# Designed miniproteins, single chains, continued (3): the designs that were tried, part 4

Each design is a single chain, and the fold is of that chain. pLDDT is the mean over its residues in the fold that is shown.

## One batch from the design tools (miniprotein)

Design m8113
Fold by ESMFold2-Fast:
Structure m8113 (fold): chain A 89 residues (1-89)
Amino acid sequence: SKEEILKKLEELERLVEENKDQFSPEVLERLKKLLEEMREAVEKGDYKRALELVNEILELLSENAGQLPGEVLQELLRINVEIRKLIGE
């Protein structure tokens, strides 16, 4: 549901904010932009765009995996995969 996706997005946004010092400035800025676009897409019911954005976030995190503590990376990936599953229905 839209409410469940938005709740998971809030969890993601919080985890990013709590760990912002672990990201390079460029990665953090890109991630925040993708999260803002994702929230807008979900709020509009544009689930096709939301799916594209979650895949871009997953790619960004995978490409920059070496910057983050393993437990933080695992949690970020887990929440994004859960969002993707909720959208994919």
Scores: mean pLDDT 86

Design m8114
Fold by ESMFold2-Fast:
Structure m8114 (fold): chain A 62 residues (1-62)
Amino acid sequence: SDLERALENAQIRGAELAKGIELATGETPEVTVEAVDEEHLKVVIKTKSITIEKIIPVKNLL
């Protein structure tokens, strides 16, 4: 399904962003991706010092 593909793509993009944050901060990020509804995903990247939270439309991840 489109939602399943979007979740997979969000995990991949989240991992790439987390790698950049780890290099910049020296902290190991935690990445979580969840479906908020059928058309939106929530991506959260957390370290000890920062939290980044973004709602991304499924269409933007296809």
Scores: mean pLDDT 83

Design m8115
Fold by ESMFold2-Fast:
Structure m8115 (fold): chain A 67 residues (1-67)
Amino acid sequence: SALAAAVTEAAIALLRKEVDAGRSVEQAKSLAITEIAKQMPQLTPEQLSAVLAAVNREARELAEKRS
């Protein structure tokens, strides 16, 4: 779905932006999840799961890089 892809890209971009601005990966992840929640009514459960999995993977990679 084009919508699911756009939501994933926006959430990951926000995660990276907030980490680059000096927020912890945990705080940036919380903000990204909050943004996904605004689009949740338009996503299927499978699409929502995939978006959350992508954000969790990016957050883990960023945390590992900063450790």
Scores: mean pLDDT 81

Design m8116
Fold by ESMFold2-Fast:
Structure m8116 (fold): chain A 67 residues (1-67)
Amino acid sequence: LAEAHYNLGLALGAQGRYDEAAAEYREAIRLKPDFAEAHEGLAHALARQGRLKEAAEEAAEARRLRA
């Protein structure tokens, strides 16, 4: 279920639909908070929206989860 939201986020991001991609990555994180790939996807979508501080925070969380 978390993986389904993550995959939808990837597909939406590939289409440039970063607001919708971010929402799907957040749902994946809600279902599986330790989902490092979803935090990475959210960081990318936020960066593409110009939300650089939030993107950096999500990227740091993904790195911490992979450590």
Scores: mean pLDDT 88

Design m8117
Fold by ESMFold2-Fast:
Structure m8117 (fold): chain A 58 residues (1-58)
Amino acid sequence: SELDELARKIREAVAKKDYETALELMEKKLELLRQQSRTAGLAGEAELKRLREILKQQ
């Protein structure tokens, strides 16, 4: 599924410490999750916020 593809790409980007790409992919995943489940969307928003903080510190 598209969510599975996004999850794989996010994992790969994080492993490479490419947080900018991971952030973009997470934002796209969150949009899809919000359409399917509010609870899943909220969990994703927390992860997104943390990645934004890491990017600001770089």
Scores: mean pLDDT 75

Design m8118
Fold by ESMFold2-Fast:
Structure m8118 (fold): chain A 103 residues (1-103)
Amino acid sequence: SLEELQKRILEVLERIKAVAEKALQTHPDDPELQEALARINELLEKFKKGPVTMEDLEELLLTVDRMIAVAEAHGDQDTVRELSALRDELVRIYQELRELEKA
């Protein structure tokens, strides 16, 4: 199920990217959102070309946490809710990947 986890990670990342792009459309001059979207695009390209590492997932989680903080600062409760749900899904994937690496 490593291939299944890789597919789930890519699907979650594409959803995070869509939320980031929507947030940046609302706040186009926000440098933290610009940096977050750039990092998401880098991780998406990396994940399409090879296996995802635990370190890559930790970097993605950190990026999502920063985006949640920015959305909270802007009072964007819908974006906070969407990103929090995606973060929870990502944590579940992280735990599954960690268990596979121990086997």
Scores: mean pLDDT 85

Design m8119
Fold by ESMFold2-Fast:
Structure m8119 (fold): chain A 63 residues (1-63)
Amino acid sequence: GPAEVDVTARDTAGALAEIAAGLAADPRTPQSVVDELRLAAEAAAAGDYDAATRHLIRADPRP
């Protein structure tokens, strides 16, 4: 139901934020990757999964 969808969105945003924080701790991670993951987490938290997906694609270092 709606509450389950809200929980999933918060869990997804939280997981993306934790991944971004972990990568930010590694000085070998490009800042652009960290920035894109943070933007993806914010978009997911807002329920904008289209924007979150675009940011995740930009964070992908190939493929």
Scores: mean pLDDT 71

Design m8120
Fold by ESMFold2-Fast:
Structure m8120 (fold): chain A 72 residues (1-72)
Amino acid sequence: KIEEYKKKAEEYLKKGNFQEAADWYELAGHIALKEGKRDEAVEYFRKSAEAYEKAGNTELAEKYRQKADELE
């Protein structure tokens, strides 16, 4: 499931669809967190934040950057 979400995020990044890529990384982060994969969740939330920033979605970028920082 996480791998599927990561693949979708990477496909959207390749297309330059940053909002969609960020959404898929966000989902991957949430699933990783639910599965106890904290380090993996941090990485996905950071990637989601970066993709949201590239999409011009500053509010969501800051939200997921803060979430990743809180998780350490």
Scores: mean pLDDT 85

Design m8121
Fold by ESMFold2-Fast:
Structure m8121 (fold): chain A 55 residues (1-55)
Amino acid sequence: SYEARVKASDELEKLIKKGGVTPEQLEEIGKKYGLSPETVAGLYGRVLGNALRNR
């Protein structure tokens, strides 16, 4: 759902700001919000890309 993707993106952004995201954390976020591994990977790539552009 849209809400699950927003919450997952917020959690990923917080982890990136703390130093990065491990593969295990990506899997846990996917399970927590009911998102496929491909969806979580796509969200991570988008959030990381946005963080890098705003350096």
Scores: mean pLDDT 79

Design m8122
Fold by ESMFold2-Fast:
Structure m8122 (fold): chain A 58 residues (1-58)
Amino acid sequence: MLSPRATAAINAVARKMQELGRPPSREELRRIAEELGVSQSAVSAALRRVLAAIAADS
């Protein structure tokens, strides 16, 4: 079960990837963390979850 914070981070990262057509940079991930009030580790974990979901679908 994912916390609301983890879900928000996953959704923000997925949206940014859709906008960019690539994984977000370290700096872009830092901005997402600041906007959501979560740790950079939480956003990095969210990125790994999004990438794993894409790999599983492909």
Scores: mean pLDDT 78

Design m8123
Fold by ESMFold2-Fast:
Structure m8123 (fold): chain A 79 residues (1-79)
Amino acid sequence: MVIELEAEDAMEGVRKAFEEGEKLAKEGKVGSEVRVHAKDGSEVVATVTKDENGNIWVNLALYRPGQVPSFGGFVAVYA
């Protein structure tokens, strides 16, 4: 499942991506992706994955327009 959201800035984008990603992780929706597009052109992506131990985690990545490499940023682990 892919969810697309909008935000005013990158920090609001991080907050929205994490909140939605955490909700999906708690629902066990492994393989879900949340993409948040900020008005400054930044994009925040949250992905819900499951490791070999059965832990569900949300990975957050922030992409800024015209910048490489991206910072891959925040991980929250759910059992």
Scores: mean pLDDT 74

Design m8124
Fold by ESMFold2-Fast:
Structure m8124 (fold): chain A 75 residues (1-75)
Amino acid sequence: KVEEYEEKAREENEEANRLGKKAEEKLELAKKYEEEGDKKKAEELKKEAKELIMEEAEETVEAMGYISSALAEKR
């Protein structure tokens, strides 16, 4: 069971990193549109990035939960 929790924690962490990178790319793109004066496009991209950041945070919290479970079983 410890190995299963550690595996799940790793998978959630990898997914969180992927989501974070995708959010960063959207924020960079939003900044470019904002500099070009397309505020509506920039706001849409910022909203998408915020959703990805929230998703990343949820994955990170879940990963921490699995790590805590693994530590409890290891003693």
Scores: mean pLDDT 77

Design m8125
Fold by ESMFold2-Fast:
Structure m8125 (fold): chain A 58 residues (1-58)
Amino acid sequence: SIQEAIYQLMLDPKNEEAFETLLKAIKNEELKKELEELREKGVDPVEFAKFAVKILKE
């Protein structure tokens, strides 16, 4: 689930499986693009937590 994938990424921001799960589950194209950019750039855990709140609010 989306919530599970977010939780996994909060534990390990380099978790490739969790990133792929989120990218496949998110319908919002802008959020998908931002996730792909974060993955490429390397994600700070705090910044990812803030981003995860946006996804969960949707």
Scores: mean pLDDT 74

Design m8126
Fold by ESMFold2-Fast:
Structure m8126 (fold): chain A 80 residues (1-80)
Amino acid sequence: MEEIRRLLEEAKRLAMEALKVAKDLKLILRAIALILRAIGLLFELELNPELSEEERERLLEEARRLLEEARELLEEAKAE
């Protein structure tokens, strides 16, 4: 009985750790999605020579915003 109780407590502890990791993973995945979106905008900027200076600046601003938002999510994941 005692050994079974100890193993159940260990299992509960591991389950709680897994739930915490799953929560952090969601924030990390959201940050990755924003980073990939920013990369997509930067590729659009690089591969599209027809973009005006104003359009280029707009895409750069969007990429910066996405990367800043991703940075905030990663900091939130670290701080919890």
Scores: mean pLDDT 74

Design m8127
Fold by ESMFold2-Fast:
Structure m8127 (fold): chain A 96 residues (1-96)
Amino acid sequence: LVEEINEKGREAVKRIEEAAKEGEEALREEARRFEEEMTPLLYEALMEELERRGRTTEEDRKMAEELARGIARGFADMIVAVQKIIAKVEKEKKEK
C-alpha cells in the first residue's frame, strides 16, 4: 500500500512537472488526476489503520473518506503551487 502510494505519487508529480511546462490548464488537469488516483489509495490506508484500532463504524468510514479526499486535494494544490514557482524561477534564470 505505502509502495503503491509512493509509486503513484512519484508518477503524478512527474506528470504535473511536465504539464507545468505546457501551461496552467494542463497543470490543473494533472492535479485533478492526482486527486482522483490518490483518494482511493489514501482511503484504503486510513481504513486499514482504523480496522487495526477496532474502528469500523459507518462514521469511521465517512471520516476516512473525507480525510482521504481532503489530503489528496491538499497535496494536489500544493504540488501545483510548487510547480508554478519552479516554472517562474526557471524562466527568470534563462532571462538573466
Scores: mean pLDDT 74

Design m8128
Fold by ESMFold2-Fast:
Structure m8128 (fold): chain A 102 residues (1-102)
Amino acid sequence: KIKKKIEANKKYREGMKLFEEGNYDEAIQKFEEAIKLYEEIDPNSKNLATAYLNLGRAYYKKGEYDKAIEYFKKAIDVAERSNDQETLELARKYLKEAEEKK
C-alpha cells in the first residue's frame, strides 16, 4: 500500500504542475493514473476526492463540460464518504459553474 500511495501522490503532483502550466491533456493523463492507484488503495480517501476534483477542473479548462460535471460529481461522492468538507465545497462550486456552461 505505501509504495502505491507514494507513486499515486507523485503522479498527482505531476498532474497539478502540468495543470498550472496549462498543459491540460497531460494533466488529465497524470490525474487518471493517480486515480487508478488511489482507488486500489482506498476508494473512500481524501486523496481520491481531490484527484477527481482536479481531473474535473482540467476537463473544464478544455471546455469538456460534460466530463467535468461527471468528475465533479465523483469528487462530491468521495468527499462525502471521506468527510472532506473543503473538497466537497469546492466540487459543488465547480459543478455549478460547469452546469451553467451547458
Scores: mean pLDDT 89

Design m8129
Fold by ESMFold2-Fast:
Structure m8129 (fold): chain A 58 residues (1-58)
Amino acid sequence: AAEAQGLAILHDALARSRTYEEVRELVREQAKKAGLPDEVIASVLARLDAREAWTAAL
């Protein structure tokens, strides 16, 4: 449940933001507001970092 909520926040942030920095800021803010565990927040941010690295490699 918490992981699904974290991913929903990530997808919403990706839709609203123009840069990865904006996505990270919005994810951190919304996840903290929602009371998600630090481990879930870290997992979501790791997925974002992997996406950014993959996109940069293309």
Scores: mean pLDDT 76

Design m8130
Fold by ESMFold2-Fast:
Structure m8130 (fold): chain A 71 residues (1-71)
Amino acid sequence: MLLEEGKKYAEKGDYEKAVEYFEKAKKEHEDHPVVVELLEEAIEAAKKGNGKWAATLARAAISTLKAIEGA
């Protein structure tokens, strides 16, 4: 699960891998604009070295997807 992997890498401080997984997740969910926006913010946070905020945004994206997909 791309979003969960991105979150884990952001929490570990591996920001390059976090960005890679968030970019892949953004492409996979491009039909959900709210999720794309959250992932773009998570990518920016990770690029700035703010792994805690990037992980928080990734959790928000996961919750939004679950609400949309009824999972």
Scores: mean pLDDT 82

Design m8131
Fold by ESMFold2-Fast:
Structure m8131 (fold): chain A 56 residues (1-56)
Amino acid sequence: GTSEEFQETVEQMREAAERGDVERLEEITREALARSPSEEDRRRIQQVRDSALKRL
């Protein structure tokens, strides 16, 4: 199943992007990557970051 912590991280990244806060988005992304050593989670975090940046 999907990690609840991962879902929380995705929501925080989305909220930062909605505010136009690129610095906060990058900070959350770095912290999430540091906490998620699995290849699958890192790939999903990077996809969320890329999608969020396209909205800015």
Scores: mean pLDDT 76

Design m8132
Fold by ESMFold2-Fast:
Structure m8132 (fold): chain A 78 residues (1-78)
Amino acid sequence: MKQELLAKAVGYILLAESYEEEKDYKEAGDAYEKAGKLYEELGDLEKAKEAYLKAAEAYEKAGDLEKAKEAREKAEKL
C-alpha cells in the first residue's frame, strides 16, 4: 500500500532527525538511506534525492566517506 510506504518513509526521516540531534550520525545516515529507498518505491524522486543527500551528509559527519559517496551517487542517478 502506498500510504503504508509513505508512513514508513516519514518514520525513518523522523528517526534519522532524532539520531542527528543525539549526534549518532552513522545511524542517522542509515535511517535517511532507508527513507530514500522507500521514496524511490513510491516514485517520489525529489524526496528520495533529498533523503539520500541527507544520508550522505550524515555519513560524512560519521567519517564514513565510502557510504557518503555511495549515497551521493544514488541521489545523482535520480
Scores: mean pLDDT 86

Design m8133
Fold by ESMFold2-Fast:
Structure m8133 (fold): chain A 55 residues (1-55)
Amino acid sequence: SELEELYARLAEREVRERTGREAEVRVIKTDSKLLVEARLAGSEEWELVGEAELP
C-alpha cells in the first residue's frame, strides 16, 4: 500500500542519514499499527526504527 511504501522510504532515508549506510527495510502491518524494521548493510539483525498507529 502507499502508506507502507511511504514509511519504508522514510526509514531508509533516516537510517542512511544517521549512519551513512544503506539499510533493508520492511513494514509489518498489524490490526492497529504499522511497524517499521531496518537491517543495516552487513548486519543480520533487524531493529525497530518506526511505529505508526492506524486510525
Scores: mean pLDDT 77

Design m8134
Fold by ESMFold2-Fast:
Order: sequence, then C-alpha cells, then structure tokens
Structure m8134 (fold): chain A 67 residues (1-67)
Amino acid sequence: APPPLSEEELRLLELQHRGAHSDEEGQMEAAAEIARLLGAPEELVERIRNSTAEEAAELLEEWLRER
C-alpha cells in the first residue's frame, strides 16, 4: 500500500474538499489557507484572499509551478 498521507496532506485535502463545495468566498479562503500551509509568503496569501475564485486558483497554481 502507498504510505499514509501526512497531517499536512490530510489538512490540504480537507481544505480542497471544503473549497470545492463552498461559495466563491469559501473557495478563496480555502485557496489562501492551502497556500499558507504550503509555505507561500503572506503577500501571496493576501492576494489570493482578495482575488476572485478564478484568480485565486491561478495565483496558487503559478506559485506551485515556480517552486
């Protein structure tokens, strides 16, 4: 069997699930929290929180690609 998910990975999946089943505000908050858990700088977290859901997703994906 594959190794069990870490605490951080389980939290990430929970936030993704909540975001996917929330309104736009909930999606943006979930994206911001995911970014924070993954070690994104606070400036990026604030940009995500103050963006549209679509922009928040793009910002998070862009940052993940640059890692």
Scores: mean pLDDT 70

Design m8135
Fold by ESMFold2-Fast:
Structure m8135 (fold): chain A 79 residues (1-79)
Amino acid sequence: AEKLLEEGKKLFEEGKYEEAIKKYEEAAKTGSKEIQAEAYANISEAYKKLGKEEKAEEYDKKSTELRKEVLKKKEEKAS
């Protein structure tokens, strides 16, 4: 999962946004909630670069929701 994020980031840096999205989607499917949140944030950024604003907004919302879940779970375990 983390390796797929790294591969996606490399593709994004090379301007290969559609290929980067595919790697980020694979990372999101196989990774932890933290990895899923980061992957969705990166997918949102890639869609912005492609001019697909509606899809960018969708993935930004998904990333934000997962970040809130991760934070809430950490707060519940912090005593």
Scores: mean pLDDT 78

Design m8136
Fold by ESMFold2-Fast:
Structure m8136 (fold): chain A 71 residues (1-71)
Amino acid sequence: SRRELEERVRRLVEEAREAADRGDYETAARLTEEAARLAAELLRPEDPEVAERVERLGRGLAEKLRELAAA
């Protein structure tokens, strides 16, 4: 359901933040990508353009987090 997807996105965002806070940028990147994908799925029926932007922004953020992990 929509509520179940919203709860999953919220938990993934919380876990990604916690991972980033402890310097685990690789885990933060993976969780960020998953959260963005699910958020895009949730938004797509109402606004597919916003959904695509959310997914794209999530991928961009994950890429930057992976750069931090490699540093």
Scores: mean pLDDT 87

Design m8137
Fold by ESMFold2-Fast:
Structure m8137 (fold): chain A 53 residues (1-53)
Amino acid sequence: MREPSRAVSLFSAGGILYSAGEKEEAIELLEEAKRLTVDPEFQKEIERQIEKI
């Protein structure tokens, strides 16, 4: 339960960094979020965001 919350926080932070133009940092946070998540749909969404960067 807590691990999904951490992944969501990292995903949000990654999105913010991407919007700020910090692409490398955004990718690192998104990869960490993907590693922590147990939800396959959320994991695919994270991967899509990484590919977009």
Scores: mean pLDDT 77

Design m8138
Fold by ESMFold2-Fast:
Structure m8138 (fold): chain A 102 residues (1-102)
Amino acid sequence: MELIKKGNEYFSQKDYDKAIELYEKAAKENPELQSYAYNNAGNVYFQAKDYDKAIEYYEKAIKKDPNYYRAWSNLGSVLGEQGDYDKADEYGKKAVEARAKH
C-alpha cells in the first residue's frame, strides 16, 4: 500500500512517469495488490489521454482480479471516450456483476 500511496502523490503532481513506476513496483512486490496497482496505472494513462495504454492496464487489473469492479467501470469509461458505446455499456454491466461478487 505504501508504494500505491506514493504513486498517487506523484499522479496528483502530474508526474505520470514516476506514478507509473511506483504502481509497477507495487504490482511486482505484492501480487495481492496487482489488480489495484494496474488499475491505478490505467488511471494515469487515461488522464494522459493514452487510451490504448489505459485499456491495456485496466485489462491487466481484471485478469488479476475479475471481481475488481472499478477496473471494469474504468475500461467502460475509456471506451465511452473513444465513442464505442456498445462496449462501454457491456463493460458497465460487467462492473455491476463484479461488484456483486466482491
Scores: mean pLDDT 85

Design m8139
Fold by ESMFold2-Fast:
Structure m8139 (fold): chain A 61 residues (1-61)
Amino acid sequence: LEEVKENIRKAMEAIEKGDVGAALRYLGEAVEALSKITDPEEREKARALVREVGRKFVEAM
């Protein structure tokens, strides 16, 4: 979960700076980290974070 949170934070920073390439890279890393989570509750929290950032990313394009 921490790895997902860190990559989400970096992705959001990149989105705010207008660095679409960096945002896409960090979002991809967050999705990979999400796939490593086996705890259902932590996975649900991570999925919600990824979805929120994905929405902001699409909106920034």
Scores: mean pLDDT 76

Design m8140
Fold by ESMFold2-Fast:
Structure m8140 (fold): chain A 60 residues (1-60)
Amino acid sequence: MIDWRSLTPEQVRALLDATVEAFNEAAKEAKEKGLSVIEFWKLATERMVERERELLARLA
């Protein structure tokens, strides 16, 4: 149960930075494994969601 309205602008920026980092990690992994565009988007989405959940759990 994540209340985005309780986040400060600084915490929102931290989430954005972590999400971008997760996307870049997924892109690197996809390139190394030779993944298709669809497989890459699936991996990137999973990594971004996981990173956001981890940060929000830390802020709780």
Scores: mean pLDDT 77

Design m8141
Fold by ESMFold2-Fast:
Structure m8141 (fold): chain A 78 residues (1-78)
Amino acid sequence: SMDDLRAGLQQAIATLQQERDLALAQGRHDLAAVLDDTIAGLQAILNDDSLSVDQAIARARALMADTLARVAALLAAA
């Protein structure tokens, strides 16, 4: 359901906020910036009441795929 999806997105945001705070504590400002972008993107999906469940899932998947690629690039550059 949409309510279950919203709960899942809220949990994902909370987890990413925790990871972002850990990245900042480790001096990884580059990683923290990527995670902040992802958090903002998930918040935008969560706040868009016009999206169907399928549309919200598709956008979240695209955002997470982009995030994983950006994180992988940072790890390869380190």
Scores: mean pLDDT 88

Design m8142
Fold by ESMFold2-Fast:
Structure m8142 (fold): chain A 70 residues (1-70)
Amino acid sequence: EAEELLKKGAEAAKAGDYETAAKYFEEAARIAEKQGNRELRRLALYGLSEAYKKMGDEKKAAEASRKASE
């Protein structure tokens, strides 16, 4: 479920595994969007943006942040 994927993403990020965190946050955002859950989608996209920032991918971080605002 999207909530479980958000939790796994946060755990991966806490462990410093930002590539795995990004994958979980991306899947969480996809599921939340299909469910029409705007709040979960926003949280997942915010997590994705932070993961990309930690990886140094400023362009992907900005894209995720922009989508979170939609």
Scores: mean pLDDT 85

Design m8143
Fold by ESMFold2-Fast:
Structure m8143 (fold): chain A 57 residues (1-57)
Amino acid sequence: DGLFSFRTSVKVKPGETAQQIRDRIHPDAKIDESQVSEGATLIVVGYFGYRIEILPE
């Protein structure tokens, strides 16, 4: 199996919404409003061709 994954981190800016963060990262990123708090750092994990999920620190 040749699944490729990536991991990166992004910081939530003051007043930034889940939709705005998704647009910065990837359209298919699943970001829950509970993960979007000012100053939080989100860990983004993606798999090639499947889906992208956001993990809390």
Scores: mean pLDDT 62

Design m8144
Fold by ESMFold2-Fast:
Structure m8144 (fold): chain A 73 residues (1-73)
Amino acid sequence: MKLSLETARALTALSILLAGAEFEIKLGRVEEAREIIEQAKELLEENKDILPEEDVKKFEKRIEELEKKVEEA
């Protein structure tokens, strides 16, 4: 796979954001989790054309799961 610096940064940022959102949900910080999920959604949409297809699908599924957890909280 061809990983540019921009792609590597986007992958790292998305991973950190989504891990942070899961952590906030576990702490009961639903509003902070929502903010992080929104940031992750924007970052994914901005960078989806430069990200590997399998990583885009994994992040989309992770975001969907986190959004459901936040709405059910």
Scores: mean pLDDT 82

Design m8145
Fold by ESMFold2-Fast:
Structure m8145 (fold): chain A 96 residues (1-96)
Amino acid sequence: SEERIEKLVEEAKKLVKEATPDQIKAGLEAMRETLKKHATKEEYLAVLPEIRKALSAKNKEDLQKNAIKAIEAVRKHMSPEAAEAALRAFVETLKK
């Protein structure tokens, strides 16, 4: 549901603030892998630059800012099912 996606986005943003760089990168990788399974190739390519920018960040502040941008891009460009799956993978990875 839309409410579930909104809660996942909010949780993901909070977890990015508290997490280590390694946890954030692992979450982004899990999100990327989930999108490969659920998104069309064209939809995946629409968000890939934001995910890659986040993963290539050189410091924690840039990693956090770019991770939030990647989360927002997933919300904007994906179907609700693909967005929920990808954001859930991100959140669950950061809780490990």
Scores: mean pLDDT 86

Design m8146
Fold by ESMFold2-Fast:
Structure m8146 (fold): chain A 55 residues (1-55)
Amino acid sequence: SREEKLAQLDKIIEQLKEAKKWVEETEEDPEEKQDLIAYLDELIKNVEARKKQLA
């Protein structure tokens, strides 16, 4: 259902935000940290855009 898909997307967004926190706390290389955070932010935006299309 749409509701189930929205719940799955919310879970994915939550997991990506947790991954971002993990990178911020554990990645020692500042350039790699910046690149990984930018990549995760792009993924979050893509999932949020998908969620808006379903809502």
Scores: mean pLDDT 85

Design m8147
Fold by ESMFold2-Fast:
Structure m8147 (fold): chain A 66 residues (1-66)
Amino acid sequence: DALESAFRAFDLDGDGVIDLAELERVVKLLGVKSSAEELMKKVDVDGDGKIDFAEFQKLYELIKAE
């Protein structure tokens, strides 16, 4: 589906997570108002600087609500 395809496209090293640099690229491509750091803080509750697929789904829901 579209979300899985997007996640795989931005997961450049194929480790199943998106880091802050990859998220910055996503934010620029989507043209969202929030910065990558702001979005990371909203979905990355434990502060490890990584977004897995479940967190990416939450991120997409937050962007869609804007």
Scores: mean pLDDT 72

Design m8148
Fold by ESMFold2-Fast:
Structure m8148 (fold): chain A 86 residues (1-86)
Amino acid sequence: SKEELEKIFKEADTNGDGYLDEDEFVRFLKLFFSKFGIEITDAEARAIFHYFMNLFDPDKSGKISFKQFYHFYKVLFESDLPTGAS
């Protein structure tokens, strides 16, 4: 749910600025995937971070807002077609 994702996001956001830098996003992804019984490495989490940055902000401060992440989460899991990712 949005509430569960927001809680995990806040747990990873150590400085409370509402954004995740690379290290905080790595922590967020590890916490998120561990809820599904999936363990990922630092290298895998950083690769995912750079992939997401390329999708919505490759040139900015290297930070991801909750709104940006949640938008992609909804596209993949709530608004995507049965035929797969659009």
Scores: mean pLDDT 70

Design m8149
Fold by ESMFold2-Fast:
Structure m8149 (fold): chain A 72 residues (1-72)
Amino acid sequence: LSLEQKQVLNRVTSEGLKKIEENPDADIEKVIEEAKKETYKRLKEAGASEEQAKAGAEAVGEVLREHAKKLK
């Protein structure tokens, strides 16, 4: 991934983590799904391949899901 693509991953992940931290009663699966969709879209716009965009979206989803479990 390019620097710009890595910045997309970091930004979307940070935004998702903040939503989970500030709203522990939020629909976590919805937050994760929206973050994955946003990551995929922004990575494709930044020139990532299909495989890179999908991998990035999955990575963001996993980070957010793991973090949500630790808050219980």
Scores: mean pLDDT 79

Design m8150
Fold by ESMFold2-Fast:
Structure m8150 (fold): chain A 75 residues (1-75)
Amino acid sequence: LQPEQFPAFVAAFRRYDTDGDGTITAEELKAMLRSLGFDPSDAEVEAIVARYDKDGDGTLDLTEFAAWLGDQAAT
């Protein structure tokens, strides 16, 4: 993942944050990634949330999502 793609991912996060609370559920994350041309499984999305959900609330905030993006760019 290239840093130049970060603005598009952040914009998608904001679009799928339907509650406007600054967090995204696993289901919203899956829908967002599919809109960006990915086809993650439920298990893959749950693994992302479990790995980056530091608060244990079952959702990703923008900071946790940005950490996942940075991890993908570092691979």
Scores: mean pLDDT 74

Design m8151
Fold by ESMFold2-Fast:
Structure m8151 (fold): chain A 71 residues (1-71)
Amino acid sequence: GDVETVVQTLAALYRELAARYGEEVARRATEALWDLVLGKLSREEAVARMVEAGVPEAVARRAVDRVLAAM
């Protein structure tokens, strides 16, 4: 994956999540997605962190899939 594509995907996800769930939820969810990209969290751990932050599980799973596809 291209680093530029990953950064663009994370920026798009932050904006989408902030619009739907608020900036604090988007910030926490995006932190989990960055930790996934950096190999600090598994796919399942990233989904769990996003759900704990306030993102519905189905939305969290789609966001993780979008980030992994960009890598």
Scores: mean pLDDT 87

